# Designs tried in a protein design run: designed miniproteins, single chains, continued (4). Part 44

Each design is a single chain, and the fold is of that chain. pLDDT is the mean over its residues in the fold that is shown.

## One batch from the design tools (miniprotein)

Design m13489
Fold by ESMFold2-Fast:
Structure m13489 (fold): chain A 85 residues (1-85)
Amino acid sequence: MEVEERAERIAELRREVERVSKEMAEAGKSPEEIARKAAELAERLGDERSAEAFKALANKEKFEAVELSEEELEALRLALEKVPL
């Protein structure tokens, strides 16, 4: 997948995660539940790498199973910093 295509998918995911995370945080959901929801959203958007990263984030013991570049991980962290995660 090209860098530009990946960046666009991350941007779409970020917008949806920010919206849903705000609603879930207001409902008192845990960060793990929000991460699981973010994984579902990433899968729905066809971004399987981000979906797997969010699933690993919700299940911290198997985090290393996700093959993301440092740059992609940094972009996902930046997106998550703007949500209650």
Scores: mean pLDDT 60

Design m13490
Fold by ESMFold2-Fast:
Structure m13490 (fold): chain A 90 residues (1-90)
Amino acid sequence: AMERARRAATAAALAGANAVQRAAEAGATPEESLEAGKEAAKRKAEELGAEAEVEGEVVPDGDSYRVIVTVTATVDGETATAVGVVTVPK
């Protein structure tokens, strides 16, 4: 059902954002933080029984970087997209 896909996408995007924040706090680069976030998002979606396409980007924003994790989750042929965003200081 669409609700299950939406729940999976949202939970995966949140897991990705949390992983980005933890990696950045541990001194990882924005790019390393994004890779950690993509891995965590994909793992969470798989745990929830969803097929997931995980993309992301690092965008400079003044004195910080915006690390964006985009999750498109598919459950029973229905898809939903969710986005997690973390601001990392330069």
Scores: mean pLDDT 85

Design m13491
Fold by ESMFold2-Fast:
Structure m13491 (fold): chain A 89 residues (1-89)
Amino acid sequence: MSKEQLKEKAKKAIVEAYREMNPEFTGSDEELERYAKASFSDVFDYLNGKGNKDYAEFMLYSAANTARQLGYPKAAEHLYQAAEYISQL
């Protein structure tokens, strides 16, 4: 898998996690992606070449643990998968 494919899969997984944690969201997919990017800004900054890899991975593991505790196990799975994709960059 290329670095660009890993980055795109990580971004997709984060958006899917955000969707799962916000099941009542009725806006567009574009609006959902913008909210996900804002909520995970440090991770998206890393994926766009501006941030720190270790911090991005830490933020995703932290968010995954929070999602699980709040009763969103599928969101937690997506966030762990995103961290795994980033670890391979």
Scores: mean pLDDT 85

Design m13492
Fold by ESMFold2-Fast:
Structure m13492 (fold): chain A 74 residues (1-74)
Amino acid sequence: SLTPEQRKVLEEIEKLLKEAGVSDEDIENILLTVRYHLSRKEYITAMILAEMYAKSLGLPEVAEKIREILGKLL
């Protein structure tokens, strides 16, 4: 259901979150949200929600990197 480009973006986000020390539960929640909106071609919504989630964890630098990664699809 996801394109190869969308799958690559999800893999990059997962790696970023793991390297940033984000919990497995929060990683799962972010990836699930992003995957859902990417499957619907709702790229801006995926970006906004993932950025807001990362900022809620106190990780604004991670939020910025998520925007860069998802911005490749725009």
Scores: mean pLDDT 89

Design m13493
Fold by ESMFold2-Fast:
Structure m13493 (fold): chain A 96 residues (1-96)
Amino acid sequence: MDEEKIKEMKEIKEKLMTELKLSDAAATMAVNALKITKKELKDSDTVEELLEWIGEGAEKYAKEVLGVSEEEAKKIGEEAKKTAEEAIKKGIEIGL
């Protein structure tokens, strides 16, 4: 059950830590945001849609796990989307 997805997320985390030099905490947060996003994103195949879903996933994580206000969660979502856009650009450069 989902062993392939767990392995994929672990490999993404390792690439984020190695290539982008993210801390373990930052890479873990990024992977968890992607997991939340992938639960809701099943049929999107565009980078733009992926970025929107990452932002929504981070906003949901901030609301449900961190317990922040909706305004603060939206700001966290926008920052996560911006960070993900830069990470995707770097991921393309390193052959993700």
Scores: mean pLDDT 61

Design m13494
Fold by ESMFold2-Fast:
Structure m13494 (fold): chain A 79 residues (1-79)
Amino acid sequence: SEMEKFEEIMKKIMEEAKKKIDELGITDADKAADIVIEVVGKVVGEEAAELLRQALEAARNGDYETAERYVEELRKLIA
């Protein structure tokens, strides 16, 4: 049930982000990620947006353990 709620919220976030990305004609992955972070901040809150930003930065640096910790904190905030 908590996982289903998380998945439903994430689907809404990704649909809104895709709409904005398509409307703005964004093709750059980093700019697209910024739109996703913005939508997370609007739908869930600034703390969730910051956690996603930190998770993506850690993953880009190959620090998957740190990225996983931020994703778990984000999941707890959303669910």
Scores: mean pLDDT 80

Design m13495
Fold by ESMFold2-Fast:
Structure m13495 (fold): chain A 105 residues (1-105)
Amino acid sequence: RRSPNEILREKAAEAMKAADIMSADPNYKDNAMSWLESFAYYTHTMTLALQSTSDSETRATLYTLLEKLHEVNLRTARALADNAPAHEVQKELAEMKERALQLLE
């Protein structure tokens, strides 16, 4: 069986990779569906991973990351509907990535 820490680090790495993709993309509107699908997939897989974790502290950390990723997903969808500039969403995503890294340390 994998340790809770291994699961946490793997799922956090997936989240950070998704954040990097959005932060680096100057044309997020063309890739919006791919980002939304990636965020949905990540949210789903991390939620399932929580069921294999007995450590309440690790579960709380994973839940916090899932909540932040879900918030980014909602803001991205809203920005697309409102035709907002990509750089605003990218800035927020970069800040969330930094906060997630600090939380894992």
Scores: mean pLDDT 59

Design m13496
Fold by ESMFold2-Fast:
Structure m13496 (fold): chain A 84 residues (1-84)
Amino acid sequence: GMMEEIEKTIQRIEELMERTKERIEEKLKEGDIKSAELELEIGLGMLRIIHSVGLLEGRPEVAKAADEAIKRLEEYYKKLLEES
């Protein structure tokens, strides 16, 4: 049903977040800040697409989850740079 599809999409957003964080951390450990920034931008770009599609398909819960994930990912990256 629609509710089950929404829950699966939110789970995919969380999985995308974790994979993006892992890729960022890997590049930072290698000293490749430029590639870490590119991994962040790829993750943010995918989340922005999910947000837009959520709005267009009338799934505001998906759009909200994607918007919150964008903010969390940006704050995560800022914190990583401050702790380096």
Scores: mean pLDDT 86

Design m13497
Fold by ESMFold2-Fast:
Structure m13497 (fold): chain A 93 residues (1-93)
Amino acid sequence: MLAEAAKKMGEEMLKKIEESGGEEFQKEMAELLKAEDLKGAAELVAKREGIPLEAAELAVKAFVLAYADGFLSPSEEALELAEKAEKLIEEAK
């Protein structure tokens, strides 16, 4: 479920980047999601934003779950993961 949602999201992101252009970070993120490499996607976010890897992992997972839910009715799990990620970012300095 999560891996399939990530792959579909990555495919759509790559298509949009091809049509409109995109930054290197966006391309790398889309390719990692398409490859179902959620760990690599989290590492990329953590490195770029300077946040803890655990917070980035929760943020990426929340974002993919929200995408799977169509962003109109995010699951409680997606919302909880997003909230936990924000809290970890706040506590890390």
Scores: mean pLDDT 74

Design m13498
Fold by ESMFold2-Fast:
Structure m13498 (fold): chain A 91 residues (1-91)
Amino acid sequence: MVEVEPSPEVLAKLEEVVREMVKKLEELKENKASNEEIEKVVEEAEKKVVEIMRENGFPEEAIEQMRGIFKAFKKHLLENPDFDVSTLVTP
């Protein structure tokens, strides 16, 4: 199997995007923001993650899987507004 070994710098960038997304989602929840605003934050994070992955040589299959994960996460957030998004950064 072709294994992708991302550098520590790439992993740090991906973690930063996720942490930024979580902080924005927590702020939106506190302000009782619309589902549309929540969707935009998740979609912006997806675009940033995909760009980082593509720039760092991730295979297209991995990028497609990541897009699928973000789409599932977005759906879960919209269906479950009480979901604690902090679990993504503090398991």
Scores: mean pLDDT 75

Design m13499
Fold by ESMFold2-Fast:
Structure m13499 (fold): chain A 74 residues (1-74)
Amino acid sequence: MEPSSEDVAAIVGRLIEYSVVEGKSLEDAYVEVAKDNIDDVGKLKALYSDPKAREALEKAAETDEAVKEALEKV
């Protein structure tokens, strides 16, 4: 199922908070947003629909069990 516009907007807003406000790299921001939304499959699918986010999350899942669990839900 395609993610809703509301899920996409929520993910984009949170990525801006981590990258702009907290100074994290965009790659680190993707990981933090995935962990924040581990129980929200719609938001995880919205995040994972971005090829750049997908690549960063797949790499992070090799060392982070929470990211791996999030990816298993999409």
Scores: mean pLDDT 79

Design m13500
Fold by ESMFold2-Fast:
Structure m13500 (fold): chain A 100 residues (1-100)
Amino acid sequence: MEEIKRILEEIRELAEQATKSTDLSKVQELARKVAELTDKAIELVKKYLDPKDPKVQEILEGLERIRELSDKATNSTDLSKAQTLMGQVATQSQNLIDLL
């Protein structure tokens, strides 16, 4: 749980940085880093936590949502849309931190 929380905190920080960037390529780079960290968090959850625990299921669903949003941001050609998606990543990661 503590290592997953640290990864979520890093995801939130990168996502917040992306919302403040006026460079689309920088937002896409930050979105790719978030996706990589999210994949690591999903692997840790699946390896070390009980998949039958409803709280663990909520964490996995939230991480999968962050992954989806990050992929959309990485593939976005619109700066405003990419920033909005990364803002949603920041909100989702904070919600998961609060759940832990």
Scores: mean pLDDT 88

Design m13501
Fold by ESMFold2-Fast:
Structure m13501 (fold): chain A 81 residues (1-81)
Amino acid sequence: DPRAVEQELLDAIERRARLEGDEELVEVVEAAKKLEDFSVAVLMLHIFEEYKKKGIKVTVEELLKKAEEEYRRIQEEVENE
């Protein structure tokens, strides 16, 4: 079941974040778990990681918006090619 694998992946990331005391990542994963589309959830986590590496502060709300925009962009590219 792909959904079971998707949930286990998000749960694994959340467990690691809690063990490391990464409260920002915990908030992002909790928000990602509430999304219907796993692809948007993965993009949200990926964008957060990239921003964290660059030292850029970003809110969960901004991450969700950016993930939804990126998902739409990818969908348009796949539909055209």
Scores: mean pLDDT 79

Design m13502
Fold by ESMFold2-Fast:
Structure m13502 (fold): chain A 73 residues (1-73)
Amino acid sequence: EFERDVALALAEIALAIAKISGDPAYEHLQRAIDAVRAGDLETAMEHLDKALEAAKDNPAIQRAVELLREVLR
């Protein structure tokens, strides 16, 4: 699960950026990360899609979300 561990670490960095910037993606990305850790991939993918939509103006958050989506496929 090396690829997932790296993607989760990048997603946690993006979560910190979202929190500091007040980005609405913060709530969805936090729930997605929690769902991945719980093994609930359906819930994780739903929240990643919502985070990506919410983070439309933040390319760093979008990139981290998309990377995590790719490794969960």
Scores: mean pLDDT 81

Design m13503
Fold by ESMFold2-Fast:
Structure m13503 (fold): chain A 85 residues (1-85)
Amino acid sequence: ELERRAEEALAEFSGYGAKAAAMSDDETGERILALVQQARDRRADVEATRAYLDKVVELAGEADEEIARKAREAAERFVEAAEAL
């Protein structure tokens, strides 16, 4: 159950990251997508993944504060579920 919650939260986070990337300039958008991919690839290492998630939220905030807020909420749910495993 917790693994499923972590995967669902990370998928939701990835969706918000993609929206923020689409609203950003090409260079920033590519960076957001790369960081989201790093978070997905490193998801078994919660501390490393948290750093990637935090950077995506920071960059998303430059595009849209509401998308950044939703991304942060999804990131927090991912970390809580992953740490509880």
Scores: mean pLDDT 81

Design m13504
Fold by ESMFold2-Fast:
Structure m13504 (fold): chain A 59 residues (1-59)
Amino acid sequence: DKELLKERLLEALKTYGKIDADELAENSNLSKSYISSVFNELKKEGKIEEVAKNVYKLA
């Protein structure tokens, strides 16, 4: 469920402050392409921002 993953990622961003999408893919057993699609969607929604290549934080 994509919505459940979005909520999970937002909670992880609150906990860690910043998330590297590649590191998350390696550590979470989720596909890199799926994680990238969810981060892009959250970015379009204005909920997160990209602060470095593949590194995101809450907006």
Scores: mean pLDDT 80

Design m13505
Fold by ESMFold2-Fast:
Structure m13505 (fold): chain A 97 residues (1-97)
Amino acid sequence: SQAQVQRQANRLFSLRMQATQQMTLKEVEDIASEINKKISDPSKTSQQILDYLEKLVKEKAVPQDVADKMSKEEREQSMELMNEVAGKIMRKALEEA
């Protein structure tokens, strides 16, 4: 349903913000790699992939003092990677709707 797609979009926005603020570039790269594997699996739904992304974001969050040491360039790269991942999940969600 359209309402389910909107809820998934809202969750993705929150997870993207959390990842870029609470993770180093390496953790974001590792998450992107794992999520891309799930996106390539035709047995996985967009909802299952989103739930897995949320789990990884929670598990790979670093202490704030570590996250605060990231450069502007590293944060921009993290945002780009998360935007790519979010775009792929949303495309899959729309295909399932």
Scores: mean pLDDT 81

Design m13506
Fold by ESMFold2-Fast:
Structure m13506 (fold): chain A 90 residues (1-90)
Amino acid sequence: LLEEARRLFDEAVRAHEQGRYDEAIELAKKAGDLLVEEIKRTGSKEASMEATRFAFLLLALAYDEPDPEHRERFLKVARDLIKKADEAEK
């Protein structure tokens, strides 16, 4: 799950760079969900660290985004990922 989550997140970043925001959001959500699943299944510290890293990268993408609608969508994905990862560790 970790390697697949990394690939999907890389695809999300590329989609964002190409202006494909709906695809970027869905790929980022899927990548985050796979990391949360890995944390729940294995308690992986590496997966928890990757979830934190993905969340910070999504926040950075949101703050650099000029469109407020796109910005809010990235912020929501980042917030949801942080919450779900934290809950999965407990």
Scores: mean pLDDT 80

Design m13507
Fold by ESMFold2-Fast:
Order: structure tokens, then sequence, then C-alpha cells
Structure m13507 (fold): chain A 84 residues (1-84)
């Protein structure tokens, strides 16, 4: 059924989102210097965009706001990479 395929896609996205959040939390906890990478930027941008789309389809404003924050973080990190 179509719903099963959508559930599988959501699972992959949640895993990516969790990985991104875990990276940010570990950086904050360890107090390590800035470790901004292209992969982390791409993950944040992709996860943020998809979270916004999901929030719109579910009419969930909290998911939309969360996605916007992830996009903002990704954009800031991308600018940091461009400075190097």
Amino acid sequence: MAAEKEKEEKKKIEEALQAVLDIGRQQAETGEGPAITQENVDALLIAGKYLIEKGKKENDPFLIKLGERLLGLGELMRKKLEEE
C-alpha cells in the first residue's frame, strides 16, 4: 500500500535528522573547535527542506519551524566554509 512506502521514506529522513542533531549536541558537549564540513552542511540543508515539506503536508507548524532553524544553521555553516 502507498502508506507503507511513505513510512519507509520518513524513517530514512528521521535517521538523517537525528544524526544532524546528534552532531550538534556532541559539539556543544565536547566543546571542540569548529568542525564545519561540506557533508554536515548538505545534511542540514536537505533535512531542513524535507522537514518543512512534511510539516506543510501535516499542517504541523512546529515541524515547519524546526526545519527553518535547520536550514538557517546550514546556511550559517556554509558561509563559514566559504570563508575558508
Scores: mean pLDDT 71

Design m13508
Fold by ESMFold2-Fast:
Structure m13508 (fold): chain A 85 residues (1-85)
Amino acid sequence: MEELKKEYINKFKEELRKAFADLPEETVDAIIEAALKSGGNVDEIARRLVEETGLTPEEARRLAEKASDIYNKTVEEYKKKLDEL
């Protein structure tokens, strides 16, 4: 089911780009990469954003929480889809 996983990774990327449409593309790309590499972990996403984008820890945490929420919703949809196959 590599195709289905790829589909949901793309859906997650689209949802993040939509949610963060007002942010610079480089910042959105950093959020996407941090979320995918950390498995949606808020602490890890926030740490990566501070290191890679120069955001304040507080702003990075806020963005990380939003990205983690979207990641977890996408993973839950993916699991539900797998169970319905």
Scores: mean pLDDT 80

Design m13509
Fold by ESMFold2-Fast:
Structure m13509 (fold): chain A 72 residues (1-72)
Amino acid sequence: EKEELEKKKRELRSALGVLEMYEAIEEAEKEGKIDPSKQDALEKARELREEAEKIIKETEEELIKEVLEELE
């Protein structure tokens, strides 16, 4: 249903956003732009990334198929 599809799309979007955020943080860390106060954010982003990956993996085929159908 539309409502269920929107919920899955929102969850996928949120999970992808976490992954994108973590990639940006990793890149900044490698460039030496992360100070000690932001190490907590890096740790939290890593944990959120792992959770996001699990969510995506559990429903990846269904979410991707339904989101692509909706975007069309």
Scores: mean pLDDT 69

Design m13510
Fold by ESMFold2-Fast:
Structure m13510 (fold): chain A 76 residues (1-76)
Amino acid sequence: PPPLPPEEVAARRAALEARLREAIERAGLGPEERRAVLEGFRARARGEEAARAGDDAAVAAYAAVALPGAEILART
């Protein structure tokens, strides 16, 4: 299927972020861990866009920001 339009991608991303915040609250994560998870989620989304544009340097930079949040999710 064709890729979603940017506005639809943004709306779905916002809905996923809201669900992630609810999951974080239920898991009882602390403020710093919550920030790392949300920042990682946002960085991952930007990394996906950079990958589509072929910007390898941006992909690497966003992956580095996403790593701490990914580790926290793996432990939760």
Scores: mean pLDDT 72

Design m13511
Fold by ESMFold2-Fast:
Structure m13511 (fold): chain A 70 residues (1-70)
Amino acid sequence: SMEEFERIRQEALELARQLYAQGVHPDEILRTVVQWVRDRLDALGVPESEKQRIIFSLVDEVTDLLEQLS
């Protein structure tokens, strides 16, 4: 559902903030967050086309967040 996707989005952004606060390199943060999102969407049975769109959108948002934190 849209509500589940918004929750995943918020959790992904919070995970990125937590990893940045721990001193994890931005490239590793991005890879970790993308993998976490993939695992969550796979567990929910999200179709490949929808999963790809969600991941691309989240990659952009996480990248923007990490640039702002740098």
Scores: mean pLDDT 84

Design m13512
Fold by ESMFold2-Fast:
Structure m13512 (fold): chain A 75 residues (1-75)
Amino acid sequence: EDEELIKKLEEEYKKAGINITFSPEVKKQLAERYKKSLELKPAHEEAERWIRENPVSSFDEYVELYKKLVEEYKK
């Protein structure tokens, strides 16, 4: 799994024209950070989806609701 994430990360950098000469340990750390960001992505997507289906009338209500939904979906 981590090896596959490292490979995807290397492909993304290659497409951007960036040549990375970092050690395997650094690449593994980068893959772990990327994986952690992906784990939080579903919570944010669920929060955005819920708000799209249940629109709020004020921006302040939107901000508070979004924060609350992300915390709920994170669990």
Scores: mean pLDDT 65

Design m13513
Fold by ESMFold2-Fast:
Structure m13513 (fold): chain A 102 residues (1-102)
Amino acid sequence: SVEEALERIRALSRELQRLIVDAARRENVPPTKFAAMTLQVVGMEQQVETLIRQGRYEEALRVAEQSRAVLEQLLADYPADVRQRILALQDEILAVIREVLA
């Protein structure tokens, strides 16, 4: 259901934000880069949730795909394991949106 999809997206977004905080602390990430990653995740979640509530699922998928590309660029200087874990959570959000489209 749409409600179940929104709950899953919120849970995944929360985990993604937690992982970014943990990675920033471990890797001594500059505050500006950390802020950019956090704003990207929060902004994506808000847009995706709004679009899904409006039945605009293809647009929600596009926003999440664009967010993934931005996160990949922001994570370029991170260790490969951290980058893989963060992008894997973003890919799970994309999978939930694709399930709603089907």
Scores: mean pLDDT 83

Design m13514
Fold by ESMFold2-Fast:
Structure m13514 (fold): chain A 93 residues (1-93)
Amino acid sequence: EELKKLGDEAEETIREMGRVAQEAARFDPELAKKLREAREKVSDYLIEANAAYFAGDKEKAKELMEKLKQTIDEGRKLVDEVRARMEAARAAA
């Protein structure tokens, strides 16, 4: 079940971005805002992909699942970048 697996990955990424955004808010409010915006984008594509899938629009569902994969990857990279910056700031303090 491709959609179910992708949904699980999206939910995990959303939770992780939320946690890191809370931590980043004290370090850099601008980075926290970027994480929240990226989290919202993943959530929106997950909702759209599910809606298209249950509507029986297979082509639209496939396209939205590809976009969801892309936004999950982008979100994970952003989490890694923010964590690296927070760690560097702690080491420099």
Scores: mean pLDDT 83

Design m13515
Fold by ESMFold2-Fast:
Structure m13515 (fold): chain A 86 residues (1-86)
Amino acid sequence: SAALEYARRVLEMLKNGVSKEEAEELLRRLLEERYRKRNDPAEYERALEKIPKLAEEFVNAMKNNPADAALIAAVEAAIAELEARL
């Protein structure tokens, strides 16, 4: 599923750090998925213009608050549980 794929990408970003480009790609993919479900062009355009700033804020937040081992382990366990139910 798309949600599981995005969860795996977030986990990799938590484990290995994240670049602004990777954060922007993740946000664009999430926005495209949301647009397919909601079909709101005005919401899509407003969200699209905010992606660069949101990506920068995500990168800065990750630098200032790196994920600890317990958080990483919890996310890995949650992803494994979701995969086992597919």
Scores: mean pLDDT 73

Design m13516
Fold by ESMFold2-Fast:
Structure m13516 (fold): chain A 80 residues (1-80)
Amino acid sequence: SHMKKKKANELLKKAEEYVEKARQLVDDGSTLEEVRKLAQEAGKYAAEAVKISGTPEMDKKAVEIVRKLREAVEEAEKRA
């Protein structure tokens, strides 16, 4: 449905925004705990987008978000 696609895209955009915030926290030398918290929020939005859309295209985008989040957390762990 049109509304499901719109909601899934909005959730994906929120997930992308949280990915960028997590990366910025890593660059700014923020705590591992703060990076993990943003990564959890981003992952939650990505998971909800997949649940609502149920499309292979959304699944692929969510996988990319999860990879970026894992990278940010791993970088924060190296700096901790």
Scores: mean pLDDT 84

Design m13517
Fold by ESMFold2-Fast:
Structure m13517 (fold): chain A 73 residues (1-73)
Amino acid sequence: EELERRIETLRRLGVSDDGIDRVLNAPSRSEQVRLLQQEVVRRANQLEKQGKVKEARDLTIRDLKEITRLASG
């Protein structure tokens, strides 16, 4: 249900299973948003190191709405 949808979204964003567990066990919505933002930044940094600068930029811009939706739902 709601949990399954959150896990699917986090996997789509490229978050690791450990990262998903950390986000889902966050003690507050604000902490959950912070952790989600950190995971997106980590993924974008990984893409930049692979020479995928455009994909990294798209990830940080496009997926902010998804992060907000997950945190405010």
Scores: mean pLDDT 70

Design m13518
Fold by ESMFold2-Fast:
Structure m13518 (fold): chain A 98 residues (1-98)
Amino acid sequence: SAAAEAARQQAAEKALEHLEEAKKLAEEAGNEELVKQLEEAKKYVQEMLEKDAEKALRKAKEQLEKAAKLAEENEEVRSEIGKKLQEALEHMTEMVGL
């Protein structure tokens, strides 16, 4: 339905916002590898809108787990990035209804 599509789009926008905030923190920390992992996670949010949302969410979870491990290596931004990744995952889960 149009309402379901609008809700999914809104959840995707919130997920992308949190991932972009995490990316900015990673850039400020100089963690280029984490920036790359977050860009890949953003691509999976787009795939969730365009393709198989459940399959794309599984790939996104793997990507977010890699990003979380890289974030743990930087004490200054660890907790802030972790929170943003969790917020992104919550909205991505809303897109699938899992």
Scores: mean pLDDT 82

Design m13519
Fold by ESMFold2-Fast:
Order: C-alpha cells, then sequence, then structure tokens
Structure m13519 (fold): chain A 115 residues (1-115)
C-alpha cells in the first residue's frame, strides 16, 4: 500500500512536469526557427525517455538506487538543457525551472518514503 502511493505520487509529478514542458514548447512554437523547433522537440523527447527510465527505476529498484538514478538522470537533462541554452537561452531557462522543481519534488517523495 505505501509502495503503491509512493509510485503514484512520483508518476503524478513526472506527468505534470512533462505536461508543463510540452505546454512551454507549444506556446513558443511560432517564435522558434525551424532548427530551434527541431532541437526543442528532440529535447522534449529526451526528457520523456528520462521520465520513463525514472518511473521504471521507481517500480523496480530500491529507493536508495532510485535516488542514485535520479541524480544521474537530472545531470543528463541539465547537460542537454545547457546545450539547448546556446540556441534559445530564455526557453531553456523556463524548461530548466520546471525540470529542477520536478526533480526536487520527486527527491522529497523518495526521502519521505525512506523514513
Amino acid sequence: KKKEEYIKKIQEIADKTLADIESIVEENRDSLTPEQLKLAEELLEFIRQVAKQLIDAVKNKSPEEVLKTLDVLATKVLIELSYFSQFNPELADRIRQVVEEGFLEIRKIIEEYLK
């Protein structure tokens, strides 16, 4: 029961974070060059894959291993955002804020579950 609630809470934060990023990209679609739009869509797909890997880890690994996975995945997303920032710093910063908040909330859920 506790594990089911733990998984559900993390899934809800991941889903909200992805929806917020998709909304940000869509709102800015008409202001992006074709190259910037392609890079933004590639970044969004990368973040979707990261979210899937995180949820798979949450379901199948210990909470301690999930924290390690979270740190690795957060680092990978921040590297991709740093690259995208060279092309569109304002959009990259807005996406970074949403991603960092999502990772922070997920970390808090994992840490509370470990208590």
Scores: mean pLDDT 88

Design m13520
Fold by ESMFold2-Fast:
Structure m13520 (fold): chain A 97 residues (1-97)
Amino acid sequence: MEEAKKAKEELLKELEEVRKEIAALKEAGKLEEAAKLVKEKRIELQKKALEVLLLEIEEMDEEEKELVREGAELILAESEDEELKKLAKEILEKLEK
């Protein structure tokens, strides 16, 4: 799907920007600020990644679907974010069909 491809490209660009910010903070010795940025951006980027996965599920092979299922189950078990858990449930529901 063209829509999934564009969303994936945008997500990768955001990941690169965050990586550069984290690297700059580490070089400046601001490890606490780097850790905080990682935690804040992790949830935001995970939500976007799950949205991309929801668009791509039908195009995935069985091995990819298994990895996505394991990731969604981990989010349901470990995440305190309600939106991440909701997206993970939607992924699991689509994988069951």
Scores: mean pLDDT 76

Design m13521
Fold by ESMFold2-Fast:
Structure m13521 (fold): chain A 82 residues (1-82)
Amino acid sequence: GEALLAQARAQLAALRAGVEAARAARDVAALRDVLEAGRAQLEAVRALAAAETDPAVRAGLAAIAAELERLIAEVEREIAAA
Protein backbone atom coordinates (compact mmCIF):
# COMPACT_ATOMS: atom_id res chain seq x y z
CA GLY A 1 0.00 0.00 0.00
CA GLU A 2 1.22 3.45 1.05
CA ALA A 3 4.58 2.12 2.36
CA LEU A 4 5.35 0.57 -1.05
CA LEU A 5 4.61 3.89 -2.82
CA ALA A 6 6.70 5.81 -0.24
CA GLN A 7 9.65 3.43 -0.80
CA ALA A 8 9.38 3.73 -4.61
CA ARG A 9 9.24 7.56 -4.37
CA ALA A 10 12.25 7.59 -2.01
CA GLN A 11 14.22 5.43 -4.48
CA LEU A 12 13.25 7.79 -7.35
CA ALA A 13 14.36 10.79 -5.24
CA ALA A 14 17.72 9.07 -4.51
CA LEU A 15 18.15 8.40 -8.26
CA ARG A 16 17.42 12.09 -9.04
CA ALA A 17 20.00 13.10 -6.39
CA GLY A 18 22.53 10.80 -8.09
CA VAL A 19 21.84 12.51 -11.44
CA GLU A 20 22.35 15.98 -9.90
CA ALA A 21 25.61 14.88 -8.19
CA ALA A 22 26.93 13.44 -11.49
CA ARG A 23 25.92 16.64 -13.35
CA ALA A 24 27.67 18.84 -10.74
CA ALA A 25 30.83 16.69 -11.01
CA ARG A 26 30.57 16.53 -14.85
CA ASP A 27 31.04 12.76 -14.41
CA VAL A 28 29.70 10.93 -17.47
CA ALA A 29 30.66 7.51 -15.99
CA ALA A 30 28.51 8.32 -12.92
CA LEU A 31 25.63 9.30 -15.27
CA ARG A 32 25.95 5.88 -16.98
CA ASP A 33 25.82 4.14 -13.57
CA VAL A 34 22.67 6.13 -12.66
CA LEU A 35 21.15 5.24 -16.06
CA GLU A 36 21.70 1.50 -15.42
CA ALA A 37 20.26 1.80 -11.88
CA GLY A 38 17.27 3.73 -13.30
CA ARG A 39 16.54 1.04 -15.90
CA ALA A 40 16.64 -1.67 -13.19
CA GLN A 41 14.32 0.44 -10.97
CA LEU A 42 11.89 0.98 -13.88
CA GLU A 43 11.60 -2.79 -14.49
CA ALA A 44 11.08 -3.40 -10.75
CA VAL A 45 8.35 -0.70 -10.51
CA ARG A 46 6.59 -2.07 -13.63
CA ALA A 47 6.60 -5.58 -12.11
CA LEU A 48 5.16 -4.22 -8.83
CA ALA A 49 2.45 -2.30 -10.73
CA ALA A 50 1.50 -5.43 -12.71
CA ALA A 51 1.17 -7.49 -9.48
CA GLU A 52 -0.68 -4.78 -7.48
CA THR A 53 -4.40 -5.35 -6.80
CA ASP A 54 -5.11 -1.95 -5.16
CA PRO A 55 -6.03 0.38 -8.08
CA ALA A 56 -4.81 3.54 -6.26
CA VAL A 57 -1.40 1.98 -5.46
CA ARG A 58 -1.16 0.58 -9.02
CA ALA A 59 -1.88 4.06 -10.44
CA GLY A 60 0.79 5.56 -8.15
CA LEU A 61 3.36 2.97 -9.26
CA ALA A 62 2.45 3.64 -12.93
CA ALA A 63 3.04 7.38 -12.32
CA ILE A 64 6.46 6.62 -10.77
CA ALA A 65 7.28 4.40 -13.81
CA ALA A 66 6.39 7.33 -16.13
CA GLU A 67 8.69 9.66 -14.10
CA LEU A 68 11.50 7.06 -14.33
CA GLU A 69 10.99 6.76 -18.13
CA ARG A 70 11.33 10.57 -18.48
CA LEU A 71 14.44 10.67 -16.25
CA ILE A 72 16.07 7.78 -18.18
CA ALA A 73 15.40 9.53 -21.53
CA GLU A 74 16.84 12.81 -20.12
CA VAL A 75 20.03 11.10 -18.86
CA GLU A 76 20.44 9.20 -22.17
CA ARG A 77 20.29 12.54 -24.05
CA GLU A 78 22.87 14.10 -21.66
CA ILE A 79 25.28 11.17 -22.14
CA ALA A 80 24.87 11.43 -25.95
CA ALA A 81 25.64 15.20 -25.77
CA ALA A 82 28.72 14.75 -23.55
Scores: mean pLDDT 87

Design m13522
Fold by ESMFold2-Fast:
Structure m13522 (fold): chain A 79 residues (1-79)
Amino acid sequence: IEELAKETKELVKELAEELAKELGEEVAEKFYRSASGNIDAAAKAGDLENVKKGYEIVKELKANIKEAIEEAKALLAEA
């Protein structure tokens, strides 16, 4: 469970870095702190199911965020 929590937090960190690059560090920092805090709490409680769900959600969100960022860039380039 600790290993899965670490992997999930690494995905959250990568996602936060993408957010910081395009949307600003404040938004990224708040997202990272919230998400990693929830993952740490679930792992400490031994809630493997919530850690596993978090991993899947973050992985899916990372793919969607990448597309959302590219669309935002295209819109900014048009404006």
Scores: mean pLDDT 69

